Designed miniproteins, single chains, continued (4). Designs and how they scored, part 106

Each design is a single chain, and the fold is of that chain. pLDDT is the mean over its residues in the fold that is shown.

## One batch from the design tools (miniprotein)

Design m15674
Fold by ESMFold2-Fast:
Structure m15674 (fold): chain A 94 residues (1-94)
Amino acid sequence: MSREELLELAEQIAKEVVDEFNKKHPDVKLSVRVEETPEGLRVTVTDENTGSSVTLTLGEDGRVLAARLDAKTDEDAILLSQVAGEIARRVREA
């Protein structure tokens, strides 16, 4: 997969996952950003209500190279970990 193809795929999947979680959890407002960095593709999911975030760095093959969680609540830590895991899983299975 090319870097451009991976970016488009990661953006599509991250948006789909975030939309699904927002529908299941109307008390949270998740947003997503996907950006290219020298280290890989950075996927950041933020809960706009709390400011909690999870960031995944994906390699050229779609592998998770790094994950960072900044959770303001235990509920956000659980939710954002599930969101990140689902994004990583779907990118790897594509």
Scores: mean pLDDT 84

Design m15675
Fold by ESMFold2-Fast:
Structure m15675 (fold): chain A 114 residues (1-114)
Amino acid sequence: DEKKKVLEEIRAKLQETIKLLQRALEALQNKDYDGAIADLQRAAELTQEVLQLAEAYLPEATELINKVQQALQLLSQAIQALRNKDYDTAINDVQQAIRLAQEGIELANKLIEE
């Protein structure tokens, strides 16, 4: 099943994204802002890949697509906040992006079950 394979790839990429975001939060706690930006940039790349896969193969999965788009926007905002030395906004945006990625995994799991 082509859709199941795509959903499994989306799930794997979102799991990797969450790991990068958790590592970015740890970097922020340690005041390693360059390390945090690098991890957020890689997380944004993976999130963009998830969006491209979902739009190409699962255009009907509008809730998943919307959560991924929101996560990508939050990651962009977090990177900009860090560059502006607005660390509290960056931490909040990263935490929200983690929640959206987790919800995306839950939606992917539900769609795989179908």
Scores: mean pLDDT 91

Design m15676
Fold by ESMFold2-Fast:
Structure m15676 (fold): chain A 85 residues (1-85)
Amino acid sequence: SHMEEEEKWEEKRREIAAQLRQGAENPEIGDKLAKEYEEKAKQDPEKRSAYLAHALAYQMAKAKSGMSDSELDKLAENIVLAERA
């Protein structure tokens, strides 16, 4: 059902938001994850946009002084939208 599909994507968004918070709290983890997704973007042209969105989100989350919880939630939402496209 559409409701079950929406719940699944919202759960995925929350999971991504949690990972972004972990990367923001530990800049070394955030940098490593950003680089991993940047490399994945080079290897898979079809998923490039989604992988680059992940990489950018982790780089932005790493900059703690500029990111609130609501901004991290918004980054996770943008990643989900990129994956759904």
Scores: mean pLDDT 75

Design m15677
Fold by ESMFold2-Fast:
Structure m15677 (fold): chain A 90 residues (1-90)
Amino acid sequence: MEEELVKLAEEKYKETKEKLKKKSKEEVQKEYEEEKEELERLQKEIAEMLRDVQNDDEAVAEVARENIDLMRELAEELGAAMAAKEVLAE
């Protein structure tokens, strides 16, 4: 699972970096800010899901599925945010 998430982040990073290199610094800055806001939202959602798992053994399977989907989304957003940050640093 961790290996899959790292691969998703790396693939999204490469795709996003290639796209953003063709955009203006202003557009890249806006993209980076949007990715940062999305990352913060996803981190909060994951933290809430993890708290629910601790309190409800009967819902573990359902919460685990939602957490997997959120972790995949987080991996992709991390890749995109890293790419935008690097393009801005040029």
Scores: mean pLDDT 73

Design m15678
Fold by ESMFold2-Fast:
Structure m15678 (fold): chain A 72 residues (1-72)
Amino acid sequence: SEVDKLREEIRALIDAMTDPELRAQLRAAFDLVEQYEAEHPDLPEDEKVARYRGLLETARSLMAEEAQRAAA
């Protein structure tokens, strides 16, 4: 499903991050989204997709920050 694909992409980004602070921040955000989904079992697929897409955008922003830190 699209949700499973997005979840896998986010997990891959977490695993690829080398900055422990930024990795922890992304992991915390991911855990909050996962917890919300678990607490709302009837959450529609489109809303799940929207939430994970928002998290993926956050992940990309954190990856950009990591690249900037690595370049310094």
Scores: mean pLDDT 84

Design m15679
Fold by ESMFold2-Fast:
Structure m15679 (fold): chain A 82 residues (1-82)
Amino acid sequence: SEEVERLIKEAEDLLKKAREYLKNGDYETAISLAQEAIRKAKEAIEKALEERDFVGYQRAIDLLKEAQRILREAVEKLKEKE
């Protein structure tokens, strides 16, 4: 659906920004962006399940996993910064 594609695109764009801020050492901003990406990915999962869009569901699950990975990495880096 257009809504699933929109949510996936928003999550992808947020993850791209989160990765950029993470690489630049802006861990707090990376955390915020990754959390927003997680929210969008979860919304995409729910919408894809409602619409029985199995391709959109799989894409959204993969985005959720990547967003959770980036969030974990950013949190660990922030802790190391002291």
Scores: mean pLDDT 88

Design m15680
Fold by ESMFold2-Fast:
Structure m15680 (fold): chain A 91 residues (1-91)
Amino acid sequence: SKVEKAIEYLEKRFDELVKKYLEENKDWSPLVKKNILTYAKQILEEMKKKVEEYIKENPDASDEELEAFIDRLVKIAEENLKQIVEWLKSL
């Protein structure tokens, strides 16, 4: 379905983002990594809900428009993760 395809795209993009940050920050403590993963999971669940609502409000949206919407959500998540990383490095 359109929803299933969109959620799969979102999950793939978000997983790639989270893995990238964990790989770039191998020296983080296990507790910090656990906290980041917990926060990331909550963000993903909220993004899934936003994608489902977007499709409901825009049932005629093209795959390209939907992917563009998802890319914007992932970019917002990336900026939030960057802020968290900056705070951790300032400690």
Scores: mean pLDDT 81

Design m15681
Fold by ESMFold2-Fast:
Structure m15681 (fold): chain A 92 residues (1-92)
Amino acid sequence: AAAEERRKKRNKEFVERVKKLIEEYGSIDTAARKLAEEEAKRLGTDRVSENTINYYKALAYLVEGKLDEARKNTSERDIKSAERDIKAAEEV
């Protein structure tokens, strides 16, 4: 439905933004932190939770094809969420 389509579009934008940030900064951790900070500003908050940062780290590692590093540095829950969101973005 409309909410699912908005989520897929937003996830596609996140995947594309992560790729650009990794290219710009040369660091997955830095790219993930920057994306988390951008999302926090969008939501009108001055605080980024550890859970949000871990999710974006999983997303960044998976976008770069570094599944083993994602497993080492994030949770399986974050990895599964990021995998689902990347797949949903590819279906748009």
Scores: mean pLDDT 74

Design m15682
Fold by ESMFold2-Fast:
Structure m15682 (fold): chain A 58 residues (1-58)
Amino acid sequence: MDELAEASKRTAEEIRRLAAEAGVPPADIYPGVTAKPDETPEQIRDRAIANARAQIAA
């Protein structure tokens, strides 16, 4: 089972929710996070969410 694909879906939903709550269009949030083999889906998710939060706060 592709845990990475599953985590990506959850991350996208979380980013959309954060953008909506802040009144920012989801299209204005750029995914700039690349996955590395040694990273867990959890670490990838945390990095993506942190990146989205930084963009929303800007």
Scores: mean pLDDT 67

Design m15683
Fold by ESMFold2-Fast:
Structure m15683 (fold): chain A 60 residues (1-60)
Amino acid sequence: SSALEQLRERKETLERAIEFYHQRKKENSSDPKYVAILQTAIRGNEEMIESLEEIMKRLS
């Protein structure tokens, strides 16, 4: 249960980071290199969330 709680908190942190990155993209729309970096970060975090959900399913 402690491990599952930590994985849930990690997932929530990644979800908040994705929302923050989307906001940063809107604020920096004139910087295509920075937008590309943020898009890569969003994709990586989405993949990590998918992995965490799979781990949580196996532990439950």
Scores: mean pLDDT 88

Design m15684
Fold by ESMFold2-Fast:
Structure m15684 (fold): chain A 78 residues (1-78)
Amino acid sequence: MREEIEEAARRLVEAIRRGDEEEAEEAEERLTRLVTEEAVREGEKLGISREEARRLAIAAVEGFREKTEELVKQGKEV
């Protein structure tokens, strides 16, 4: 799971750097699914509902993409 999330995140970053919108969309969807699954699993241990864990995961992935796009546009390392 952790390795899969890292791979999906890396793929998203690379797609954004290349300006490949279609691959970026696919990578974001994959990353969202993986992060949601992990958030639900870990969240249950903390008493967080599946719906709440899913919302947190979606927000985290959206924030990650937005920040990555900003850093790439500014020429900064991600």
Scores: mean pLDDT 79

Design m15685
Fold by ESMFold2-Fast:
Structure m15685 (fold): chain A 90 residues (1-90)
Amino acid sequence: MEEVRKLVAEFVGLALRLLALILFDPDDAEGLRRELEALLETLERISENADKEVFDEAADLARRVIDRLSEVNPELAEEARKRLAEIEKK
């Protein structure tokens, strides 16, 4: 439970970092990709360690962040949606 709480806190922090980058430095495509990869890797760890309800809420947050990303980098957002779908399939 403590490990799951730590993963959720890390995930929320990464989501906020990606949103900040979208708002303040949207042309940093490499930065957007790095923060997105960290977010999705943490989501995969949540899928392996947390119950379905916690995972579903985290996946919903990821989807909302990816929707914001699509406004500045639609190609990267589409890659992210495909990876999110694969994570959700398991």
Scores: mean pLDDT 85

Design m15686
Fold by ESMFold2-Fast:
Structure m15686 (fold): chain A 66 residues (1-66)
Amino acid sequence: ELEKEALEEAKKISEILESLVKNAIEYAKRGYYSVAESYLRAIEMVDKELAEKVREVIELIRRERL
């Protein structure tokens, strides 16, 4: 029923969100900031608070390389 459908959709969103976060950080570590920013934008569409934390991580990586 409706509740079961909502739970299944939430599970899919969580899996996609985790994948987006991992890719954003890995590309930032490799110096591909434009690609990392694309993943960050996708994260913002799903969870703005988490996106802010990921942005902070990317800035720390960028600062360490400078």
Scores: mean pLDDT 73

Design m15687
Fold by ESMFold2-Fast:
Structure m15687 (fold): chain A 91 residues (1-91)
Amino acid sequence: SVREQFDAAFALMEEAQRIGEESELGEAARNTAAGVYYVMRGDMERATEYFRRAAEADEEFTRELVARFSEALPQWAERIREAYERALAEL
């Protein structure tokens, strides 16, 4: 359900915030979470910009976190991947 997807995504956003507070991956984590937020809002241009910033900070970590968000949010998974792939093309 959308509720279960939202709960899973919220848990990932909390984990991303914790990673940002405890490690040098903070920029990649925060920008990935922001990208997902803008995908859910339907703002694909801002989502792409945030995923680009995340990938510039740490491409491998961003790829892994994007995959986890896509699994948690199957309703938005295709749009998350679309924005992320566009971001990588702009690097």
Scores: mean pLDDT 81

Design m15688
Fold by ESMFold2-Fast:
Order: C-alpha cells, then structure tokens, then sequence
Structure m15688 (fold): chain A 76 residues (1-76)
C-alpha cells in the first residue's frame, strides 16, 4: 500500500483526483495554486495515504514515517 502510493504515477494521481470529483489535472491545479506539479502530486499521495488510514489499511504512524519529510518540505 504505502510503496504503491509513494511510486504513484501522474496518471494515477489524476485518476484519484477524478474519483474525488476534481476535473482538473495536476498541471492545472499546480498552475492555479502557484505551486509545482511535484507539490500537488505529493499532496495527492498524502491524501491517498490518509484515505487508506481512515479505512484501517494503514496506521497514522506509517503515514507520518512515509511522508513526514515531504510534508515538512511542502509547508516550509
């Protein structure tokens, strides 16, 4: 689960966004928000990991271990 999320392609990230009712691509969201596509992709990975944690498939500790550094960079 966590390895699949970390290795998620841009196409998989766009599919996740569509599944949540978001018609915009990573590129469009990044442009509108004034951030890099990589930053949006990282946010999608964190959102997927949090969804998995809410479903009982991951612990919050596993999410923090996997994305703690990325989250710090995103909000620094």
Amino acid sequence: MIEEIKNMSTAEANEYLRSKGEPRSLREIAKEAGVSQSAVKTAVKIAMAMDAAKAGKLSLEEVREAFGEELKRLIA
Scores: mean pLDDT 75

Design m15689
Fold by ESMFold2-Fast:
Structure m15689 (fold): chain A 68 residues (1-68)
Amino acid sequence: STRDTVLAALTAQIRAVPGLSDAQIDELTGVVTFALAYLESRGYSPAQIRAQASAATDQLATDVLAQQ
């Protein structure tokens, strides 16, 4: 599905960030999974979410690393 494609891309993006621990990757993947499901429940299409979610995922990973 389009949702599974978007989730896989965002998960790969998180895993590509150097310096994140396995626990941090699992936490960020969980947050992204929940956020995608929530936004779809609010009527956003996966295509509408994709570009904005990619940028937000990068920022979230950066913020997590900066707080270490």
Scores: mean pLDDT 76

Design m15690
Fold by ESMFold2-Fast:
Structure m15690 (fold): chain A 93 residues (1-93)
Amino acid sequence: KEEEFNLIRFKLELIKLETKKAQAAKDWRGLRAAVEELEDLAKYLIKNGSKEELEEFIKFLKDILKENPDLPEDVKQRLEALIADVEKAYQSM
């Protein structure tokens, strides 16, 4: 549904803002919650997303890692694993 798609896009923008805010405040609990939302969104996009949507999502995840080099190791590993899973889906399209 277009409405569900628009809600997912809105969630991605909210998660992006939450991630940047949590990183600036060093709120690692809030950051882990944001990563959990990203993992759920990735599962949806891998099954239902277009190649362009996957590409945009990969870029967003890579930007988080690039802009936040001092992330907790568990968060960094989860984001790197997520990027690998989404890139694998993108390459198989």
Scores: mean pLDDT 76

Design m15691
Fold by ESMFold2-Fast:
Structure m15691 (fold): chain A 73 residues (1-73)
Amino acid sequence: DPELERIKERIYRVLRMLGEDVSFEEVRAMTPRELARYVREFMEKHGITLEQLAKLAGVSAATVRRWLRRLEA
């Protein structure tokens, strides 16, 4: 699924930008649901909201919500 692969790559870049020690190979190996859970746990661990994550990623909050919804589908 080209959309899921693009979402995984974009999430990987955001996590790396925020100092997370994850590789793209690890992110690619996660199921969509595992990656969604990883992102939600990352937000909770660092005390950041979805809106703050979106701002740091240079995207809208609606874009991050669409990524998570697509991963959780």
Scores: mean pLDDT 84

Design m15692
Fold by ESMFold2-Fast:
Structure m15692 (fold): chain A 71 residues (1-71)
Amino acid sequence: SRSKELLEKIVRDILLSEGYTEEEVEEILANMTEEEKSRFISEKIREWMDRGLAAAKEVREKGLTPEELFA
């Protein structure tokens, strides 16, 4: 299904962006269930949100508003 294909593509793209090789990514994906892929994405989103919140605090401390940052 489209959802399963999208899930796999997202995991693949994340792993490649983190410095895994194409070969390592294929091996990891072959050994992951859909539940594990979903969990991995959820964990990465949480990590990104935490970094985003830290960056937003730094921007506010520099005197920029969120509106100015995203304008």
Scores: mean pLDDT 77

Design m15693
Fold by ESMFold2-Fast:
Structure m15693 (fold): chain A 100 residues (1-100)
Amino acid sequence: SIAELAAGVRVTPAEAEELISRVKDERVREAGLRLLEAARRLGPAALRLAAEVVVRLLTGRGVSREVRDAVLAIPELKEPYLELEIEVGIVELVEAVASV
């Protein structure tokens, strides 16, 4: 399933790293880099899937349930993914409160 999901990815790891480099929140940057690094150790299919997830979270787009479930099923990616999702959610909440 991971290889099939990764085959549909149009985002490169380099594009994900470039997007992370432009994020002002340090915790989001660190969480994104940790997810990409964990995925890089697992191989190119995992890295491509992690790059898609990073781009979708950082651009305010939802991660599909299928992709999210697939990432959470990989023990090495579960914690880095949840850290990124939490830190992005905190920034979005802070920005929403500051807009009032």
Scores: mean pLDDT 81

Design m15694
Fold by ESMFold2-Fast:
Parts: sequence; structure tokens; C-alpha cells
Structure m15694 (fold): chain A 61 residues (1-61)
Amino acid sequence: SPLMTEEEAEAYLERAVEVAGDDAALLRLLMSILVQEAREHASPEIAARVERRARELVARA
């Protein structure tokens, strides 16, 4: 299967923020799912960037 690209990863992160809105618990859940997906389907470098971005987005919620 093709690996997740950096562009796809950022699009998924943005969509998760939109879907969660003001629900911090849902945002944390969606970010946890995206981090696991990136670990399975992205390069280690992209997976690390997704984890860092997810942490920042959750902290700002």
C-alpha cells in the first residue's frame, strides 16, 4: 500500500480539528487514531511530525 504523505497527514489533522469543534475529548480521540494510522502507514519521519502536531493541537484545545 502507498505510504501516507505529509500533505495527506496534515489534511487529516485539519479535518479532525474541524470535526471535533469544541469537544476536547473527541479531539484527543481523533488525534490518537491519526497518530496510530501514521505509525502504520507513514514513514517514521512523517509519523513523528504527526505526533508532534497532534500534541500541539490538543494542547491548544
Scores: mean pLDDT 82

Design m15695
Fold by ESMFold2-Fast:
Structure m15695 (fold): chain A 84 residues (1-84)
Amino acid sequence: HNLAIIEQRIQATIDQIQAAYDKYGAVFRDDVVAEFQALLAELQAALAELQATGSMTPAQLARIGELVNRADMALLSLPFAPMK
């Protein structure tokens, strides 16, 4: 049950980052774009691992929490991100 909620949260975060990148990626500096691409890759890898194993250690849960928090903060700060 808890793992399904975590999967949904990771997927929602991926969808939000991808939508923001698709809409605004062309106008941001390359380093900002690279950070979004890195966050997407890390979130996708975490989701794939969770779906493959069906279980998590406390360390893996903490890592996912940090990735989701980083993504949420990146999305929140998008209007203030440096442009090309």
Scores: mean pLDDT 76

Design m15696
Fold by ESMFold2-Fast:
Structure m15696 (fold): chain A 78 residues (1-78)
Amino acid sequence: TKTSLITLTNTTDEDQTVTLTISAMNSDGKAPTNFKVTDLETGKTYPATYDAENKTYSATVTVTIPAGGSRTLLVSWD
């Protein structure tokens, strides 16, 4: 299993809600399997969506980052 971590930092004094599109890329040029994004603070897992135009799997993640805090997302695929 391949993994990557994405850390989002909010330097403001207010909670911020952001929406991200995260795509996995394999070095062998094959579409990733079992692609998922997990919010490590909440344990919530975001499902993969196939983008037929770009021929990629991606997850759309909406996360609220607390004022002056951070959120970490775990991206995993095979």
Scores: mean pLDDT 77

Design m15697
Fold by ESMFold2-Fast:
Structure m15697 (fold): chain A 85 residues (1-85)
Amino acid sequence: SLEEETFTYTEKVQVAPEDEVKVEVKVDEENKTITVTVTTERGTHTFTFNVDNEFVIKILDYKVEVKREGDEVTVTVTVKVLIKK
């Protein structure tokens, strides 16, 4: 049967409170990965989430939420996939 499943990933990046933060998201449907790049004046942090497994057919939707709290940026990625059981 075909079902939808949701995966959530959270990463934290240390930043200076005054830094401008740029977030870029790249979805690779073939490899079933979502790559998030967080860029500040001081450097770039990249993290890749792999949602691929034997049962995952495709990525249906994704949401990226970025929250800044003082010297920390929290990135939450929510991915909805179609699976076959």
Scores: mean pLDDT 80

Design m15698
Fold by ESMFold2-Fast:
Structure m15698 (fold): chain A 100 residues (1-100)
Amino acid sequence: SMADKIKEEILKYAEEKIKEALELRKQGKWDEAREVAEEAARYIREKILEAVKKGYLTIEEAKELAQEVVEMARSTGDAEIAHIFMEAAGELYEELEKLE
C-alpha cells in the first residue's frame, strides 16, 4: 500500500541519516553531525505531515511512525541525536493536533 511504502522509505532514510550523524559524532565532527541530524529530523517531520494531509497516513499511523524513528535514535545511545529526533517528533505532534 502507499502507507507501507511511505513507512519503509522514511524508516530507511532515518536509519541511514542517524548512522551518518553517529559516525560524524565518533569522528569529533559535532557541528556536521548536528546539522545532518537536524536536517533529517525536519525532512522526516515534513514528509510524515504531508502524508497525513494527503490521506496516505492516519494521524495514529503518523504518531507510530514518528515513535519508531525516535526509538531508532534512542537506540544509538547518543543523547544529542536522540534529543534532536524527540524534539522534531514533539513538533510533529503539535502540527497533527491542528489537523483534528
Scores: mean pLDDT 89

Design m15699
Fold by ESMFold2-Fast:
Structure m15699 (fold): chain A 67 residues (1-67)
Amino acid sequence: SELEEAARRGAASVSRATGLRAEAEVRDGEATIRVYGPDGALVGEGTGKDLEGVTKAGAQALIQAQE
């Protein structure tokens, strides 16, 4: 689906920007982007329900991972 593709692209972009592992999950029409630190701990997360929401989710996860 377009949402799944956008979420995967968002996670890939966040991973490239941070140098950290980022993953995307789509469940019940909602996309979540999660960023993990070198120790495997969750350091950033964002959630969106549409293509614009996925873009915002990626930005949110990126900002959190940099704090």
Scores: mean pLDDT 84

Design m15700
Fold by ESMFold2-Fast:
Structure m15700 (fold): chain A 88 residues (1-88)
Amino acid sequence: SRMSTSMMNGMLRNYNGRMNRWNNRYGSRMRRSTTSSEVTSVRNTYNGRVNRMRNTTMSNMSRVVGRPVSYDQMMVAINQVIQADRAA
């Protein structure tokens, strides 16, 4: 439906924006890290956030679609939305 498509596209745009922010934050923190302990902490924080965002987005997509959504299906949908936004 139109509403489901709008909700889906908004969710995928939100995920992409959050991932870009976390990637930038991760890169910045890694550049500032001088010890193995700091590197491990930054990596663990990043991985935890990324895994939670991925799992939440997949769960929400599955709810909207009414069936399980795989990680690969989520990534295809994200790429389609981002390509459409770039073409507009």
Scores: mean pLDDT 84

Design m15701
Fold by ESMFold2-Fast:
Structure m15701 (fold): chain A 72 residues (1-72)
Amino acid sequence: MSKEEEQKQLLEELREELEELGVSKKEIDRLVELAKTLTKEQIEDILRLAAAGASLELIEEKIEELKEKEEK
């Protein structure tokens, strides 16, 4: 599977998990856009947190943290 296909699949799974957590479509779209800048492994980490029922705040914090590490 290509990197693009794997990333798309993970982002789709992330959308589903966030939707099940009751996150608004606006917030889901925002978080998915942020996650597009992450590596496959980082997206998988975010997906695992969402699947485990982590709060929206914790998921957002993890995405911001991972983005910061890439900038450094």
Scores: mean pLDDT 76

Design m15702
Fold by ESMFold2-Fast:
Structure m15702 (fold): chain A 70 residues (1-70)
Amino acid sequence: MEEIPERVKKIIETIKKIREANPDLTPLQLAHKILEELGLDPLKYEFLITYALKQGLSDEEIAYTLLPLV
């Protein structure tokens, strides 16, 4: 928890920034915005991240899911 890697912190910050800027987006649209901001292919990872958002995973949990892809 207190030893979150710097790379994970940057991904968490990106997710929070997108959520705060786009509060009315669906999980699908939010997943697309997150993936595009991180330079990832939405078509490859959209389903995975949309599923994580729908399950109510924390920004930290989603960041760890994205870490091996960035």
Scores: mean pLDDT 80

Design m15703
Fold by ESMFold2-Fast:
Structure m15703 (fold): chain A 89 residues (1-89)
Amino acid sequence: SLTASPDQTLASPSSTATITFEAEGENVAIAAMIGVFKDGSEKLLKTGQPGPVVTITATGTDASLEKFVGGGIGGKSGEIARSTIKVAP
């Protein structure tokens, strides 16, 4: 199985967001964090190294940032886990 956490709201766009992917009985094969902006555009912020637990940390640098979205894929199961951290307006 694969889980991603946390779903949370941050105080400002300049806050640091951390998303953790945890695999059970397998490894996280792919993990990434993207920034989603108020105009709907998306930007890849950071990728994680494969492993049983993958933690990705990114900092907001743009006032137009709406949320961080983390996505991970289990290497054995192909299961997809997502976590969203919203930036407060």
Scores: mean pLDDT 79

Design m15704
Fold by ESMFold2-Fast:
Structure m15704 (fold): chain A 65 residues (1-65)
Amino acid sequence: DIEEKVRYQFDLSKTGGGAAAGVGQELYDKGLISPLQMGEAASRAEEQGDSVEAAVKNIEEALKK
């Protein structure tokens, strides 16, 4: 499930100080987003660092085509 993977990567990256990078890279590696969308998803996750729920929502919006 993409939501579970996003949350998992976000939590790992948040601990390491780079929540956005981990989430965006995982989704890109899965072929679920383009490089442009990866950048947008990463930026949104970084801005929403206070809430995993908000970060996941923003990333899902970026993936919605």
Scores: mean pLDDT 53

Design m15705
Fold by ESMFold2-Fast:
Structure m15705 (fold): chain A 74 residues (1-74)
Amino acid sequence: MSFLKSLGIDKIEGIGDKLLEKLGEGIHTPGEAQKLYNKIMNAKNVEELQKIPGIDKETAEKIYNGLPDFKKKN
């Protein structure tokens, strides 16, 4: 949770408190948080995001749609 929030992942449209908590459940080290961050940022389509454990297609579509705005700030 705190690692992902420090990376600004909570600013991505489609990632609310529940999604941030779910993503954080799989994160046990800073390195894992960085890998997740890179995987989200480098996603070329919804299917890439679905490869993340706990993310279904609907969740992946929300995140993918929010990526362009997040990247403008990053």
Scores: mean pLDDT 72

Design m15706
Fold by ESMFold2-Fast:
Structure m15706 (fold): chain A 96 residues (1-96)
Amino acid sequence: SFIEELAKLSKGELKKYFENLISMRKGMLDYADKYSKTEAEREKWKKLIDEKVITSIRILGQRLGLPLEEIDRMIKEKNAKGLVEKAEAALAKKKG
């Protein structure tokens, strides 16, 4: 299962995975801000980023049993460390 695959990841690999997702979102937003010629272009890019990156993070967190409110808060705060710690706690509960 997806949970069993995630349980095989080390703390460092899990941290890197979440950090990469958050960094990719930031990089895409920075790109949109720097290279968009109009406000309409910036808004389109932000929507695409939210649909692709944020949805992926939300699905992963929900599958680990994390509350949606906490996931959204941590995404807003760019708190990769907190996400990793909560994911590890959720995995520990699933493992016994």
Scores: mean pLDDT 65

Design m15707
Fold by ESMFold2-Fast:
Structure m15707 (fold): chain A 65 residues (1-65)
Amino acid sequence: GASAAATIGGIMRKETEAGRKLTLEQAADAARAMLDSGASEEQARAALIEGGVSEEEAKAAIRLA
């Protein structure tokens, strides 16, 4: 829902504001936070890809989450 999307945006924005690309560990932590907030695996993967993570890295991050 809208709440999950807002949480996803906040997590991704916070990492981007640090002025560095997401590492696999950071992407996994973001994916875990998104899933814990009620986002689906598909939503978490899409958000990571939109944030500049590759499809392979997003899939790996979700597996590590």
Scores: mean pLDDT 70

Design m15708
Fold by ESMFold2-Fast:
Structure m15708 (fold): chain A 58 residues (1-58)
Amino acid sequence: MEWVIATVESDDPEKAREAALAKAKARGLVPQGEVRTHTVTGPDGKVYTTAAVRAVPA
């Protein structure tokens, strides 16, 4: 079981979720359970959202 993590420059958690799911699919992994998101303002003043999902090989 792996964590698939994607970070996007956006305050939209759906964009981060879509990126994490696309990354999992590209790796041949199947997402397991809920996608977790966290939004932070970086030291550069930009807003970033990170999505993390557990995934297993298909």
Scores: mean pLDDT 80

